# Ledger of designs, part 76: designed miniproteins, single chains, continued (3)

Each design is a single chain, and the fold is of that chain. pLDDT is the mean over its residues in the fold that is shown.

## One batch from the design tools (miniprotein)

Design m10787
Fold by ESMFold2-Fast:
Structure m10787 (fold): chain A 90 residues (1-90)
Amino acid sequence: KEEAEELLKKGEEYLKKAVDYFINGDVQKAYEYARKAIEYFEKAIELSDPNSELYIKALRLLAEAYRVMGRIDEAEHYQKKAEEAEKKLK
């Protein structure tokens, strides 16, 4: 549970770098760091309770990482999955 939070934090750090490189026009580094973020978010999702805020946050961040890579279909898929998970908590 703490492990999932640590993985999420590390993924967020990589995603921050990916976004910064993307804004500065370094697409190759943006994609490299986005891929690293995706790996950490996927691991956080695997270790998370599907009925948790952590799980929803990991799915939303995974969608953002896919958007940085221009992979819009994957981004929309995970965004929708996050919305469905959020409805189950209500």
Scores: mean pLDDT 86

Design m10788
Fold by ESMFold2-Fast:
Structure m10788 (fold): chain A 57 residues (1-57)
Amino acid sequence: AAAEVSALSPREQAALAAAGRMLAAGASRDEVIAHLVAQGLSPERARRLVDLAEQLL
């Protein structure tokens, strides 16, 4: 949701944009979560950002 995006840090906004691009390119939800975790996000934060990216597509 737009309100949730506005509450994100700049780093989380960049991660959300990356998640959206990966999903648009055909990556699975699990692949995107793994990528965000590898970049230092917790699995819980990665899942939330992927859920937001899916809602914004």
Scores: mean pLDDT 77

Design m10789
Fold by ESMFold2-Fast:
Structure m10789 (fold): chain A 72 residues (1-72)
Amino acid sequence: SVREIMFRKLAVVFDGQDELAKVRVERQKKLKETKDEEEREKIEEEAKKKEEEIEEEMKKRIEELKKEEAAL
């Protein structure tokens, strides 16, 4: 049903935001503990990559759910 798809979309958004927050907290924690410039850049680069992967997965899941909704 359309209602079930709407709830799944909300779940994707909430789960994605929670994962993004987790990545950001971990990044901040590691940066506070690290003074080396190269290591700091690596930490920021890894966090950015993880955020992009999470955002892409969210977009893909939302897109599939929109296609399912349009087929109803």
Scores: mean pLDDT 85

Design m10790
Fold by ESMFold2-Fast:
Structure m10790 (fold): chain A 62 residues (1-62)
Amino acid sequence: SMADENFEKINALSTEQDKEGKEITVDDEIYAVALAVAMTVAKKEGKSREEAEKEAKEIYEK
């Protein structure tokens, strides 16, 4: 969604400034949540896990 994309862009910019000594990034956690949501929606709608994974990877890679 647009809201999700904007939020991740903001976090990516903030993370880049602080990433010099950081091991964990906020954007990584947000991507994990997005993947979990996509899989949950697919399960509820009767779609396969493979379809959910492909969609999530497309969003992640762009």
Scores: mean pLDDT 60

Design m10791
Fold by ESMFold2-Fast:
Structure m10791 (fold): chain A 62 residues (1-62)
Amino acid sequence: MLKEAKEKAYKVAEEMLKHGFDEEQVKKAAYTAAKLLGLDDKTAKKIAEEAVKKVLKEKKKK
């Protein structure tokens, strides 16, 4: 479940950033994806923030 939520949040963040959505919109979408997998608000927020941070870090490493 936790690994699944991280993977889903990451894919959502990656796709939305690729399409030019704002960082705040991307965080909200990733958070919603994590919550849909049954995680609590606190855990879902952490996963969403980590997913967005990971995508942005990988984009800068080019």
Scores: mean pLDDT 77

Design m10792
Fold by ESMFold2-Fast:
Structure m10792 (fold): chain A 85 residues (1-85)
Amino acid sequence: STLTVTLKDATLEEVQLALLEVLEKIKDVEKLKKVTITITGADGTVLTVTLEDATLDEFKEAVESLLNQVKDKEKFKEVKLTVET
C-alpha cells in the first residue's frame, strides 16, 4: 500500500506534526519498502531523498535532515511524503 501526504505553505511545526501522524499510521510496519521525501523551500529550493527498505527511524531522520538543510524554516512551500509499505 502507498500513503502520500502533501503540505503546502506549512510551518516547521505543521511539518513535524504531519510526520508524527504518518509515523503513527505506519507504526506496526517493520520495514518501509520505499520512501520519497520532497521538500520545497519558500525560496524555491527543492530537496529530495529516496530510501528503500527503510526503518521508521531512518524515515524520520531523513525528513529532519532535509528540513535542517532549508535555511528559511518559517514556511515551506511544499512538503511531500510518499511511503510504500
Scores: mean pLDDT 84

Design m10793
Fold by ESMFold2-Fast:
Structure m10793 (fold): chain A 93 residues (1-93)
Amino acid sequence: SKLEEGIELLKEKKYEEAVKVLEEWLKENPNASIKEKALAYSFLALAYGKLGDEEKAEEYALKAVEELEKIKDEEERKKIEEEIQKELDEIEA
């Protein structure tokens, strides 16, 4: 999928290409799960940050937070936040 392609591009430090495929995935998948959207927004925030686009990085970071806030169960939200952070840490490794 384009989400998986975007993750691979991020691991390869191909940030401009990762942005394009992740934004396309979001456009094509408006009904994706909260977790998937939050993950994609978090990856876009990372990629734009690496590209020096701080405004876009902050915009997508906020979108990730807003998506996660739709999860009303605190423990479930925390678990998903931890899973997303683990994925981000793996890309930064």
Scores: mean pLDDT 88

Design m10794
Fold by ESMFold2-Fast:
Structure m10794 (fold): chain A 61 residues (1-61)
Amino acid sequence: AKEKVDELIKKAEEAEKAGNFTESARYYGEAARVAMFELGDTELADEYIKKATELAVKAAG
């Protein structure tokens, strides 16, 4: 479960480094879902949702 979150965050960071903010936001959103439903960690999920929102705003220009 936690390994899945860690993998998604790594992919999100790689996408952000490449300037692909839309893809990065998507990975953070998926990590938030896993954190909420598989780990039961609502606080961690909220942090990832906030990060996904920031990246989505950057992608929109």
Scores: mean pLDDT 82

Design m10795
Fold by ESMFold2-Fast:
Structure m10795 (fold): chain A 97 residues (1-97)
Amino acid sequence: SKLGEIMRELNKELVEIFDKALAGASVEEIKKMLEEAMEKFIERVVAANIDPETAKRLLNALRDTYVSLLKSFGFEEEAKAVEEVSEKAKKRLDELS
């Protein structure tokens, strides 16, 4: 499904960002990568005509997974960046409704 493809792409980008955090990338670098990943996610959602509420549900599930992982490794500021960038992305999805 188109939704499944979009989910796999976002998850792949979040895995790469998590790996960069583990490698010692700055919070500012992580935040920039997250903002770029969210921009691509929104573009894919719009291009595939995916329901914004479905897209937000998917984003919430991936956010919760990565926030939990980052916190378990002590990356509190990076976890906060994931929460903040995800909230901005959800607001942009609301504007498309």
Scores: mean pLDDT 86

Design m10796
Fold by ESMFold2-Fast:
Structure m10796 (fold): chain A 83 residues (1-83)
Amino acid sequence: GPVVVRPYTVEEVLEWLDRASDALLRYVKEHPDLPLEQVRSAVDQLRAEVERLLDIGGATPEEKERVLAHFDQRAAEILAAAE
């Protein structure tokens, strides 16, 4: 059926984050000549979008902290692949 636009759950934000992180990691691995500064900028944009989705979804401060901790792990993987 059609997807209705609703406030995101924490689990939906985590699923989106994993998909977006996997796509960015694949892109970085396919483009080894990418400047690290551009990869850092993309990671910073991902973080801003995660925070935006959590705000729209009405996440608690504790839920935000949990999701951002997961983001930090995914970001570290992406940045390590760019070195």
Scores: mean pLDDT 82

Design m10798
Fold by ESMFold2-Fast:
Structure m10798 (fold): chain A 60 residues (1-60)
Amino acid sequence: MNGETVAKMILEFARSLIKAGKPEEAIRVTERMAKNAVENGQLTEEQAEKVIKEARELAE
């Protein structure tokens, strides 16, 4: 799976949690998913940081 697809999937999951009224959980889960994706070679560190930043901006 390419990094763009993985990043989009993580961000969509974060959006679902925010819509459900769980913005803090959305941020925490996004950070964990992004870290795991970097460890598995699915995301670069830069892509992970971007996804986390976008999730934080959506949760604010």
Scores: mean pLDDT 82

Design m10799
Fold by ESMFold2-Fast:
Structure m10799 (fold): chain A 81 residues (1-81)
Amino acid sequence: AAAARAAAREAVTQAVIKLTNGYDPEEVAKELIERLRATGHPDALAEAARVFRTLAEQYRRSGQDELAEKFEKAAEILEAA
């Protein structure tokens, strides 16, 4: 449903903001998994992991290796869920 997809996208956006502001990637990923499962959107975890992988690549290209590592760690946790 469109509403479930919109809720999933909002949850991902908030997680991105938290990671960018220095929150722990494991805690952010754990919270995001719970929120995405609550939306009922199919493939939400896979879509979120893809977004995080894309952002990690962008941060690597801009020389922000610490941020890239945080997004990569969060993506790994999402992929394992």
Scores: mean pLDDT 85

Design m10800
Fold by ESMFold2-Fast:
Structure m10800 (fold): chain A 61 residues (1-61)
Amino acid sequence: GEEELRERALRMAEQLQALYREDPELAVRLAKKYLGLTEEDLRKPVEELAELIFEALKKEE
């Protein structure tokens, strides 16, 4: 449901920000290719990034 999707989005946001600290080039590439997000989005608070990921996941058929 929507609740499970929000939990997944939050976990993905945390993992993507962790990857950005370790390998920013790879994190930006994955965010752009799979989520349509920018490097600026990766620097946002985790809760805001989670909302962006949630919206991206909802648009995927």
Scores: mean pLDDT 84

Design m10801
Fold by ESMFold2-Fast:
Structure m10801 (fold): chain A 71 residues (1-71)
Amino acid sequence: MPVDYVQTALRVAQEDPSLMGSAADMVVEAASTVLPQSKVDQLRKQLDAAVKAGDTQRVIDLMQQAKQMIS
């Protein structure tokens, strides 16, 4: 399920912050199977900005929000 994929991505990001960008990509991929493209595009932009800023907490928060939207 997309929710399980997002949960895996969250675990990866929490355990290894160096994989934060890869984990964010996993969340966007999962969201693209469930959410409208407009929501996916917004989420991708927000996650990309947070990853570029090195804001690990913001990335985790956005991934948790995506999980709630998918579930």
Scores: mean pLDDT 79

Design m10802
Fold by ESMFold2-Fast:
Structure m10802 (fold): chain A 82 residues (1-82)
Amino acid sequence: SQEIEELIEKAAKEAVEREGSTDNSSMKAMLTLALKLAQQDEETREEALERLREKMRELGASEEYIEKVVEQLKNMIDAFSA
């Protein structure tokens, strides 16, 4: 989905900006992505998580931070799916 792809790009950029920031930055893109993925099947969720990892890696995020963000997104998806 183009919508999911655009949300992944926005969420990845937002998350990477947070890694270097001392401020409480907006999580709007990540929350929107989580809400959208909560309405999708497991295959679509898994594909989106892998694409998020790839986009964050392209933007220069550390592997440790990427996994932390992915775990946070998984927790949000689970919360919205309950």
Scores: mean pLDDT 80

Design m10803
Fold by ESMFold2-Fast:
Structure m10803 (fold): chain A 74 residues (1-74)
Amino acid sequence: MEELIEEGLAAGLPEEVARLVAEAVEALKKGDLEKAREKFIEAGRLLGEELGKKNGEDPEEMAEKGRALAEEEA
């Protein structure tokens, strides 16, 4: 798990997003698809929020968009 968090941080993801992605991957390895999906959706929401802040857009609106995109991919 720690290695996955480190890779996410190296890719420029916020620490909280990298942690959620790592947790989702661990859930997938254990066969917990529901938990993995929930973690990916939350990671997408937080990533959207962070991108909104960097681009001067509404963080809440971008968080919803990120969540929806993650839900579609999951």
Scores: mean pLDDT 71

Design m10804
Fold by ESMFold2-Fast:
Structure m10804 (fold): chain A 61 residues (1-61)
Amino acid sequence: SEMDLELLVERMPDEPMREFLLTEFKSKKEAALALLDALLSLAKDEEVKKELEEEKKKIEE
């Protein structure tokens, strides 16, 4: 669980990468969903999985 959170943090973008991903989210819905699916596969914590699933639902709308 703790190691999985560390992997999620390591996979979380730094500030420049976050801005890049936000731009991609607006232009590439499929890329955003693929990234969230990859993060879900790395997460073992159910609370983190739930938050990632909520973000995925927002994009799928």
Scores: mean pLDDT 62

Design m10805
Fold by ESMFold2-Fast:
Structure m10805 (fold): chain A 68 residues (1-68)
Amino acid sequence: SPPSAAYVALARKLLELARRLGDEELERMAREVEQAAIAGVDTVARLQALGRRVRERYGDDFPALSER
């Protein structure tokens, strides 16, 4: 699995993106991923939930994301 620092960086980029999109739910989910990554628990499950939200709401229109 990627180190927690990489997940924290990813979550922060997702948070900035959510703010630009005005998606309050995605912002909340990105914060949950950051908290999970810092705690070292459930990070993958939180990322999967966020990924489902992105796919359902934006599909192919979603901007590219990096792992860092």
Scores: mean pLDDT 74

Design m10806
Fold by ESMFold2-Fast:
Structure m10806 (fold): chain A 63 residues (1-63)
Amino acid sequence: MLAEEALKALEAGRFEEAYELLKSMLNPEAAAEYVAERAKKEGREDLAEKALELGKRAAEEKE
């Protein structure tokens, strides 16, 4: 699932890749919430916050 790839990209510091993956999904906000939940389970609240920010930006940029 693309959301899992986005999480891996975030963990690697590849924020541009994570952004593109989220933007390619039909519902970037829902995908970002899924990624954020997984990041929180790993104790990575910073990555969860970034996932939500990227998902929101992707949804706004997607027409």
Scores: mean pLDDT 78

Design m10807
Fold by ESMFold2-Fast:
Structure m10807 (fold): chain A 90 residues (1-90)
Amino acid sequence: SEADKAIEEFVARFREALAKHTDPQQIADELTYLVDEAFEKFSDPETLERFVAALRAVYDELRPHLTPEQRAAVDSVIAAAEKRVEALRA
């Protein structure tokens, strides 16, 4: 579907951001921007939930290659996105 392709494109950009940046604040800023774009693009909570789940899965895959500070930055952004999805379902 078009939504699945868009999620794959956002996931690719998420992987690129983590490969490109080493500074935790820069990672947080880039990922927050990416999440904001996805929330503007997707109108339905189901697609947003799948998007955030996809980011969590990629993070779990890449976690062993990140520093504790980088992990904290990524976890913070994904947790904020998860709360935003929960608010849309309330």
Scores: mean pLDDT 87

Design m10808
Fold by ESMFold2-Fast:
Structure m10808 (fold): chain A 59 residues (1-59)
Amino acid sequence: MADFLNKLRELIKKGVLTEEEAAALALDEAGVSQKKIAEILGISVATVSKRIKRAREKL
């Protein structure tokens, strides 16, 4: 977990991932449902799905 979060933080600093893409991916990897991630981030479930997909495509 910590190593994965550190990697995401590095990618945000380099401009590869947005904070929203990194947050959505990290929560998904932690087993949080897309509905709950949408509630946490204040976005739609469809947007969460798109953010996770984009983050995975950039890895």
Scores: mean pLDDT 79

Design m10809
Fold by ESMFold2-Fast:
Structure m10809 (fold): chain A 65 residues (1-65)
Amino acid sequence: SFEIDLTRGMLEIAASSTGVRGRVEEVDGALVITVESPDAAAIAELRKLAAKIGKESGIEIVVRE
């Protein structure tokens, strides 16, 4: 859907802005981002951004390491 595609784009921008390497996949209408970074603070910041994006979009976002 348009909402999923838009939310995916926002999530990819959030990962890029925090310097976290992430792979985003759509699973049953939810977005799953698998993240890899040695910087725990960067992952924590991405989790905060993902939570905000999820609340604003209404799309479920799961952050996986």
Scores: mean pLDDT 83

Design m10810
Fold by ESMFold2-Fast:
Structure m10810 (fold): chain A 58 residues (1-58)
Amino acid sequence: MFTDEELDEIYNKVDVDKDGKLNKEELELAKNLLDKDRDHSVTEEEWKKFEEYLKKHS
């Protein structure tokens, strides 16, 4: 399961607009970054937590 620090780093790397919303392309980049660290398999539950994180910061 990803930590808040890991989610924050991914968010900061992909959110180039800094408007608090990730577009579809940025979300795909975030998913790819999460998937590259396959020690933490990206499950639907982990992706939902990332989306909740985005909603909190949007």
Scores: mean pLDDT 64

Design m10811
Fold by ESMFold2-Fast:
Order: sequence, then C-alpha cells, then structure tokens
Structure m10811 (fold): chain A 111 residues (1-111)
Amino acid sequence: EAEKKREEGEEYEKKGDYKSAALKYAEAGLLYLREGKYEEAIEYFKKAIEAAEKAGDKETLAKSQALLGEAYFFKGKYEEAIKYLKKAIETDPKGSVAEGAKKKIEYIKSL
C-alpha cells in the first residue's frame, strides 16, 4: 500500500535515515505509478531523489530519477521524461539503470 510506504519514508526522514527514507519514498512512488496516480508518483519520486542526495546513495538516486522519468512519460510530459532519464544516466553511467534509461529515451524520440 502506497500510503504505508509514504508513512515509513516520513518516519525514516524524521530519524535522519535518508537512505531508508529514499527507498520507502521510491516504493511509494512506484505503487502510485501502478495505480495510475501519476501526480502522487511524481511527488514521491522527487522526495526519494532529495533523500537519496542527502544519503549520497547514487544507485537509489539514479533509480529514482529514471522512475520520475517514467512517471512523466505516462503523464505525456515527454520533455521532462527525457530530462530525468538523462539525469539517471549521468548519475550512474555504468549501471543497469543507465541502459534502460537510454532505451527509453530512444523510444520516446521515435514517437
């Protein structure tokens, strides 16, 4: 349930555990995305990005940036989608997230 993951993220953030907060916010965003609640998904992926930046967790940061790009894509905001997918590649250019982000950018540009 997205609400429970949101609350868990808020609790970790209050404790200064930004790494756990980022993971819970990303999980909440993903659940909202699956429900078609794109505005809420965008909100919680942005919170995940902020927490991951504070934690110095580049892997979670790149993943959250790519998921934010996906949420913008489903909302039809293709320029924003490409922007965040590019950020994910820049954050972790050798990771598995970067390969998926590159393929998604190619797909969006083919539309």
Scores: mean pLDDT 89

Design m10812
Fold by ESMFold2-Fast:
Structure m10812 (fold): chain A 69 residues (1-69)
Amino acid sequence: SKIQEVIEEAVRLAEELIKAGKSKEEIRREVDKLVERLAKEYGLSEEEKELVRDTVNYYIDLLVKKAEK
């Protein structure tokens, strides 16, 4: 699905930014820019965009916590 594709691309970017040593704030900012761009390109509804943001932010929190240990 388009929603799944956006989530997968956003999580992939988050993983690369974590490997590059970026702060959680920088990761969230760059990932949000990507989600906004892809949501427009794929024609996601506001509800679908909110679902993507919530899902992606949840993964960012998990990935950052794992990287801190």
Scores: mean pLDDT 84

Design m10813
Fold by ESMFold2-Fast:
Structure m10813 (fold): chain A 63 residues (1-63)
Amino acid sequence: MEKAKEALHDLMINGEVNSLDQAIEKLKEMGISDEDIEELKKTIERMRQGGHDGAAAIAAALA
């Protein structure tokens, strides 16, 4: 899980992806497990349900 969070954080900081779908594709290319990707997606969705939107939900999930 933590490796997936670090990889996603690096992709966002470097501006290498413009959407969550692109980030998921890159994480798969980097060898992140499907289990860790699903946990990340669930955490991001939980943050969206808590009032965060788009990039803010991703940032909250990584904090």
Scores: mean pLDDT 73

Design m10814
Fold by ESMFold2-Fast:
Structure m10814 (fold): chain A 80 residues (1-80)
Amino acid sequence: EEEKRETAKKSIDNMLKAYEERFRLGLEAGLEPEKVKERLKQDLVDQIRRFARILGFSEEEMQELIDEALKKLDEVFEKL
């Protein structure tokens, strides 16, 4: 279903914007960058698993969403 994928991608994009701010704030607060990255990656995976399950995605579709989101999150980290 295209609508489900659109909803999932929009949710991921919103989470990535929030994670960009959280990462920036963490760096400003003097936190270790690698520890902040690990926490944000884990939170992202957990959030995607939760909503993908609610939306009725298969395990394969859920893994695809996770892989895509993690790549985008790494790009966010590299920009900062």
Scores: mean pLDDT 83

Design m10815
Fold by ESMFold2-Fast:
Structure m10815 (fold): chain A 99 residues (1-99)
Amino acid sequence: ATDEEINDGVADIVLAVGNLAMERGDYEGAAKLYEKAIELATTPRVRAEAYLNLGKAYDGMGEKEKAIEYYQEALRIAETVPGSEDLAKEAKELIEKLK
């Protein structure tokens, strides 16, 4: 495995821990974990997932403007990645719900 593959694997684990924080209503903790996942992500798909989830954490905190900004970033990245149509669709739906 390359360092890039290892970093993405760690980013996926950090994303999963962030998702557990979201389930517990720890939106601030989830946001910090997703920010760390963005730092660790070396592939656009994992980075787009991290931005999408970061937006969800900020929406949970009531910071809707920041949530929209992160959803828009996730959408922009996902639209450049073949096979990320699911991620792009979810980002679009979340942006529309917050407008």
Scores: mean pLDDT 83

Design m10816
Fold by ESMFold2-Fast:
Structure m10816 (fold): chain A 106 residues (1-106)
Amino acid sequence: SVEEAIAAFREDVERAYKRLRELFEKHPNDDEALQAELDRIVAEIRARYEKRFTPEQAELLVSAVTAVLQQLYEAYRTGSKEEVDRRYRELVEQAIADLRARLEAL
């Protein structure tokens, strides 16, 4: 269902955000490690979504997660961590609104 997909998205983005933030705080200048962790998180989420949702739903969910995490990653790299932490909720809610519209159109 759309609601099940949105709930999975919220949980996975929150979990991924915490993992990425922890790694960035520990290794802020290790772009290779940060990018590798981002890629690993996205791959793990993709594998779970492909088992739970239709191919079309899984692709929309993976694209949305990737976009949010990439925006957070770039913000950390530019030294705007505090701004990212403040705007995290807004980014997630905007992504959910877009996802809901696209999922309902399937």
Scores: mean pLDDT 82

Design m10817
Fold by ESMFold2-Fast:
Structure m10817 (fold): chain A 86 residues (1-86)
Amino acid sequence: SETVELIKEADEEELLKKLKGIIEGALEHLEKLGKEDPEKAIEEAERLIKELEEAAKLAKEAGKEEVAKLLEEAKKKIEELKKKIE
């Protein structure tokens, strides 16, 4: 996937900045979608949780511990948002 290649190839500092923006956008999207279509928001949240978990594992394997931590924190935020929508 594009996420896997990004984690492997990008510098950790550049990747952290880029991922912070992506995560903020994803959270805003899910909050809006949760108000308009809760069922779709839950489905998208479940997919993102799985993707973030796999991405965090890949980041750890690549030695990018700060990236892994950011992705784990993002997963927790999406899990909390999903519980509020449910």
Scores: mean pLDDT 80

Design m10818
Fold by ESMFold2-Fast:
Structure m10818 (fold): chain A 123 residues (1-123)
Amino acid sequence: AAERAQQLYAEGLLAGGQGDLERARDLFEEAIALDPNNAMAWYNLGLIYEKQGDYEKAIEYYKKAAELAPNSLIAARAYYNLGLIYEKQGDYEKAKEYFEKAAEIAKDLDPKLAEEARKKVEE
């Protein structure tokens, strides 16, 4: 099961890298069905749904990725992307909250992401 989940995840990364977002989505969905704890697969599904304009699913999947990998680069990136989605929706209070969460987690892990998130809070 774990070996098959990892294989599907790797195939999803390859499909995504080639621009086949629909195939990448289907492969990542199979991967998380077998291994629901793969935070990167949840994060990558969030990215795909966001690119497809499905903001409701993007929000759900980014939140799940951050829940599975708290205080990680995955969580910092997921919170930053949540901030961007809420900003696009005109929910500036939630956008700032998520940018602040991204900046706090990223400060020791990715200083560039921390700076970008802090700039968004100052807007």
Scores: mean pLDDT 89

Design m10819
Fold by ESMFold2-Fast:
Structure m10819 (fold): chain A 78 residues (1-78)
Amino acid sequence: EVEELKARAGSPDPEVRLEAARRLLELAKREKDEEKRRELLEATLDALVPVAHSPDLELSLEAGVLAVEAAVELSLLK
């Protein structure tokens, strides 16, 4: 599923990217291996960059919230 989510995170469709980012962030929060968790969080942020630039304000704001959550989680890693 992680490979499928990473593929969807690369989608040109911002809604698909946003959904993939949500799923990647959820997996990262459950991940016990710090290296894998960091990889999932970085993939989440990469997915959100084009969504944050979307002309759809709702998508852009949701991407911003998820990006802040992912950045906070990354900052907690040693």
Scores: mean pLDDT 79

Design m10820
Fold by ESMFold2-Fast:
Structure m10820 (fold): chain A 74 residues (1-74)
Amino acid sequence: SDADELRAILALVLADPRASPEQKEVVRLIVDGLLAGASADEVQAELRARGVSDEQLQEAFRLMEQAAQQLRSS
């Protein structure tokens, strides 16, 4: 399910020693928003309104995509 994939992506990012605590927090906020039923655009708009930069959002989505690739390759 999409929810199980999102939780698995979050777990992989949280376990990545190369990801900073700040990057892990942004990914957690994105996953929490998506699990609550918000769209990716809505989550990005909300986080920008709270002071998350475009660079931080781009890096967070990059980490999530890398985690998704790892899940598909296993």
Scores: mean pLDDT 86

Design m10821
Fold by ESMFold2-Fast:
Structure m10821 (fold): chain A 73 residues (1-73)
Amino acid sequence: MEKQIEADIYVALAEIQLAIARNALRKGVADPEDVKRAYEKAIEMAQKALELDPTNEDAKRIIEEAQRLLDEV
């Protein structure tokens, strides 16, 4: 069960990175490089969650969303 808790932590970290990027874009003061880095960090954290729990649907969703958003930057 420790691996599941660690996976949940990485999912939370990935969601925080997406929230940072989304908030910066909403404020209209976003540096494209900072937004891109936040999406890349979200993917990295979600991938770590998926390594710990390959069935984690939240991690899969975050990777797909962040990849799509990264293609827009």
Scores: mean pLDDT 80

Design m10822
Fold by ESMFold2-Fast:
Structure m10822 (fold): chain A 68 residues (1-68)
Amino acid sequence: MKKEAHELILRGIALKLRAIGLEFDADLLEKKGTAEAIAQAQKLREEAEKLRKEADELFKKADELLKK
C-alpha cells in the first residue's frame, strides 16, 4: 500500500507543477491586455484549476492508503 501511495503522490506533484506552468502562462497573457489574450488566460486558469483538483484527489487517495 505505501508504494502505491507514493506513486499517487508523485503523480499529484506532476499535475500541480503543470498547473503552476499554466498559471504562469496565463499571467503573461493577461499582461498583454488584449481581449484574445485575456480569454486565452482564463482558459488556461480553468485548466490549471482542473489539474489542481485532480492532484488533490490523488493526494486524498494516497492519504487513505497511508492511513490503512
Scores: mean pLDDT 83

Design m10823
Fold by ESMFold2-Fast:
Structure m10823 (fold): chain A 76 residues (1-76)
Amino acid sequence: MKEKLEKLEEASEGLRRYIESSKNLSPEEKEELLRRLEELTERLRKAIENNDEEEVLRVTGELLELAREAYELEKR
């Protein structure tokens, strides 16, 4: 469990860096994406602390959706 959670935290950090370093995202788009990422990262931390595997799966799905949205916005 913890090893998978550590990989999810690393993925979240990678997505944060991707959003922050993007030249194609507007400041408003970056702010909204980073706000959503921060919320999901906090939920992930709480799920880790509570050993809530169901919440970890839900947050993982939402993180993947956020990453997809960020990539689609950059593609424009």
Scores: mean pLDDT 78

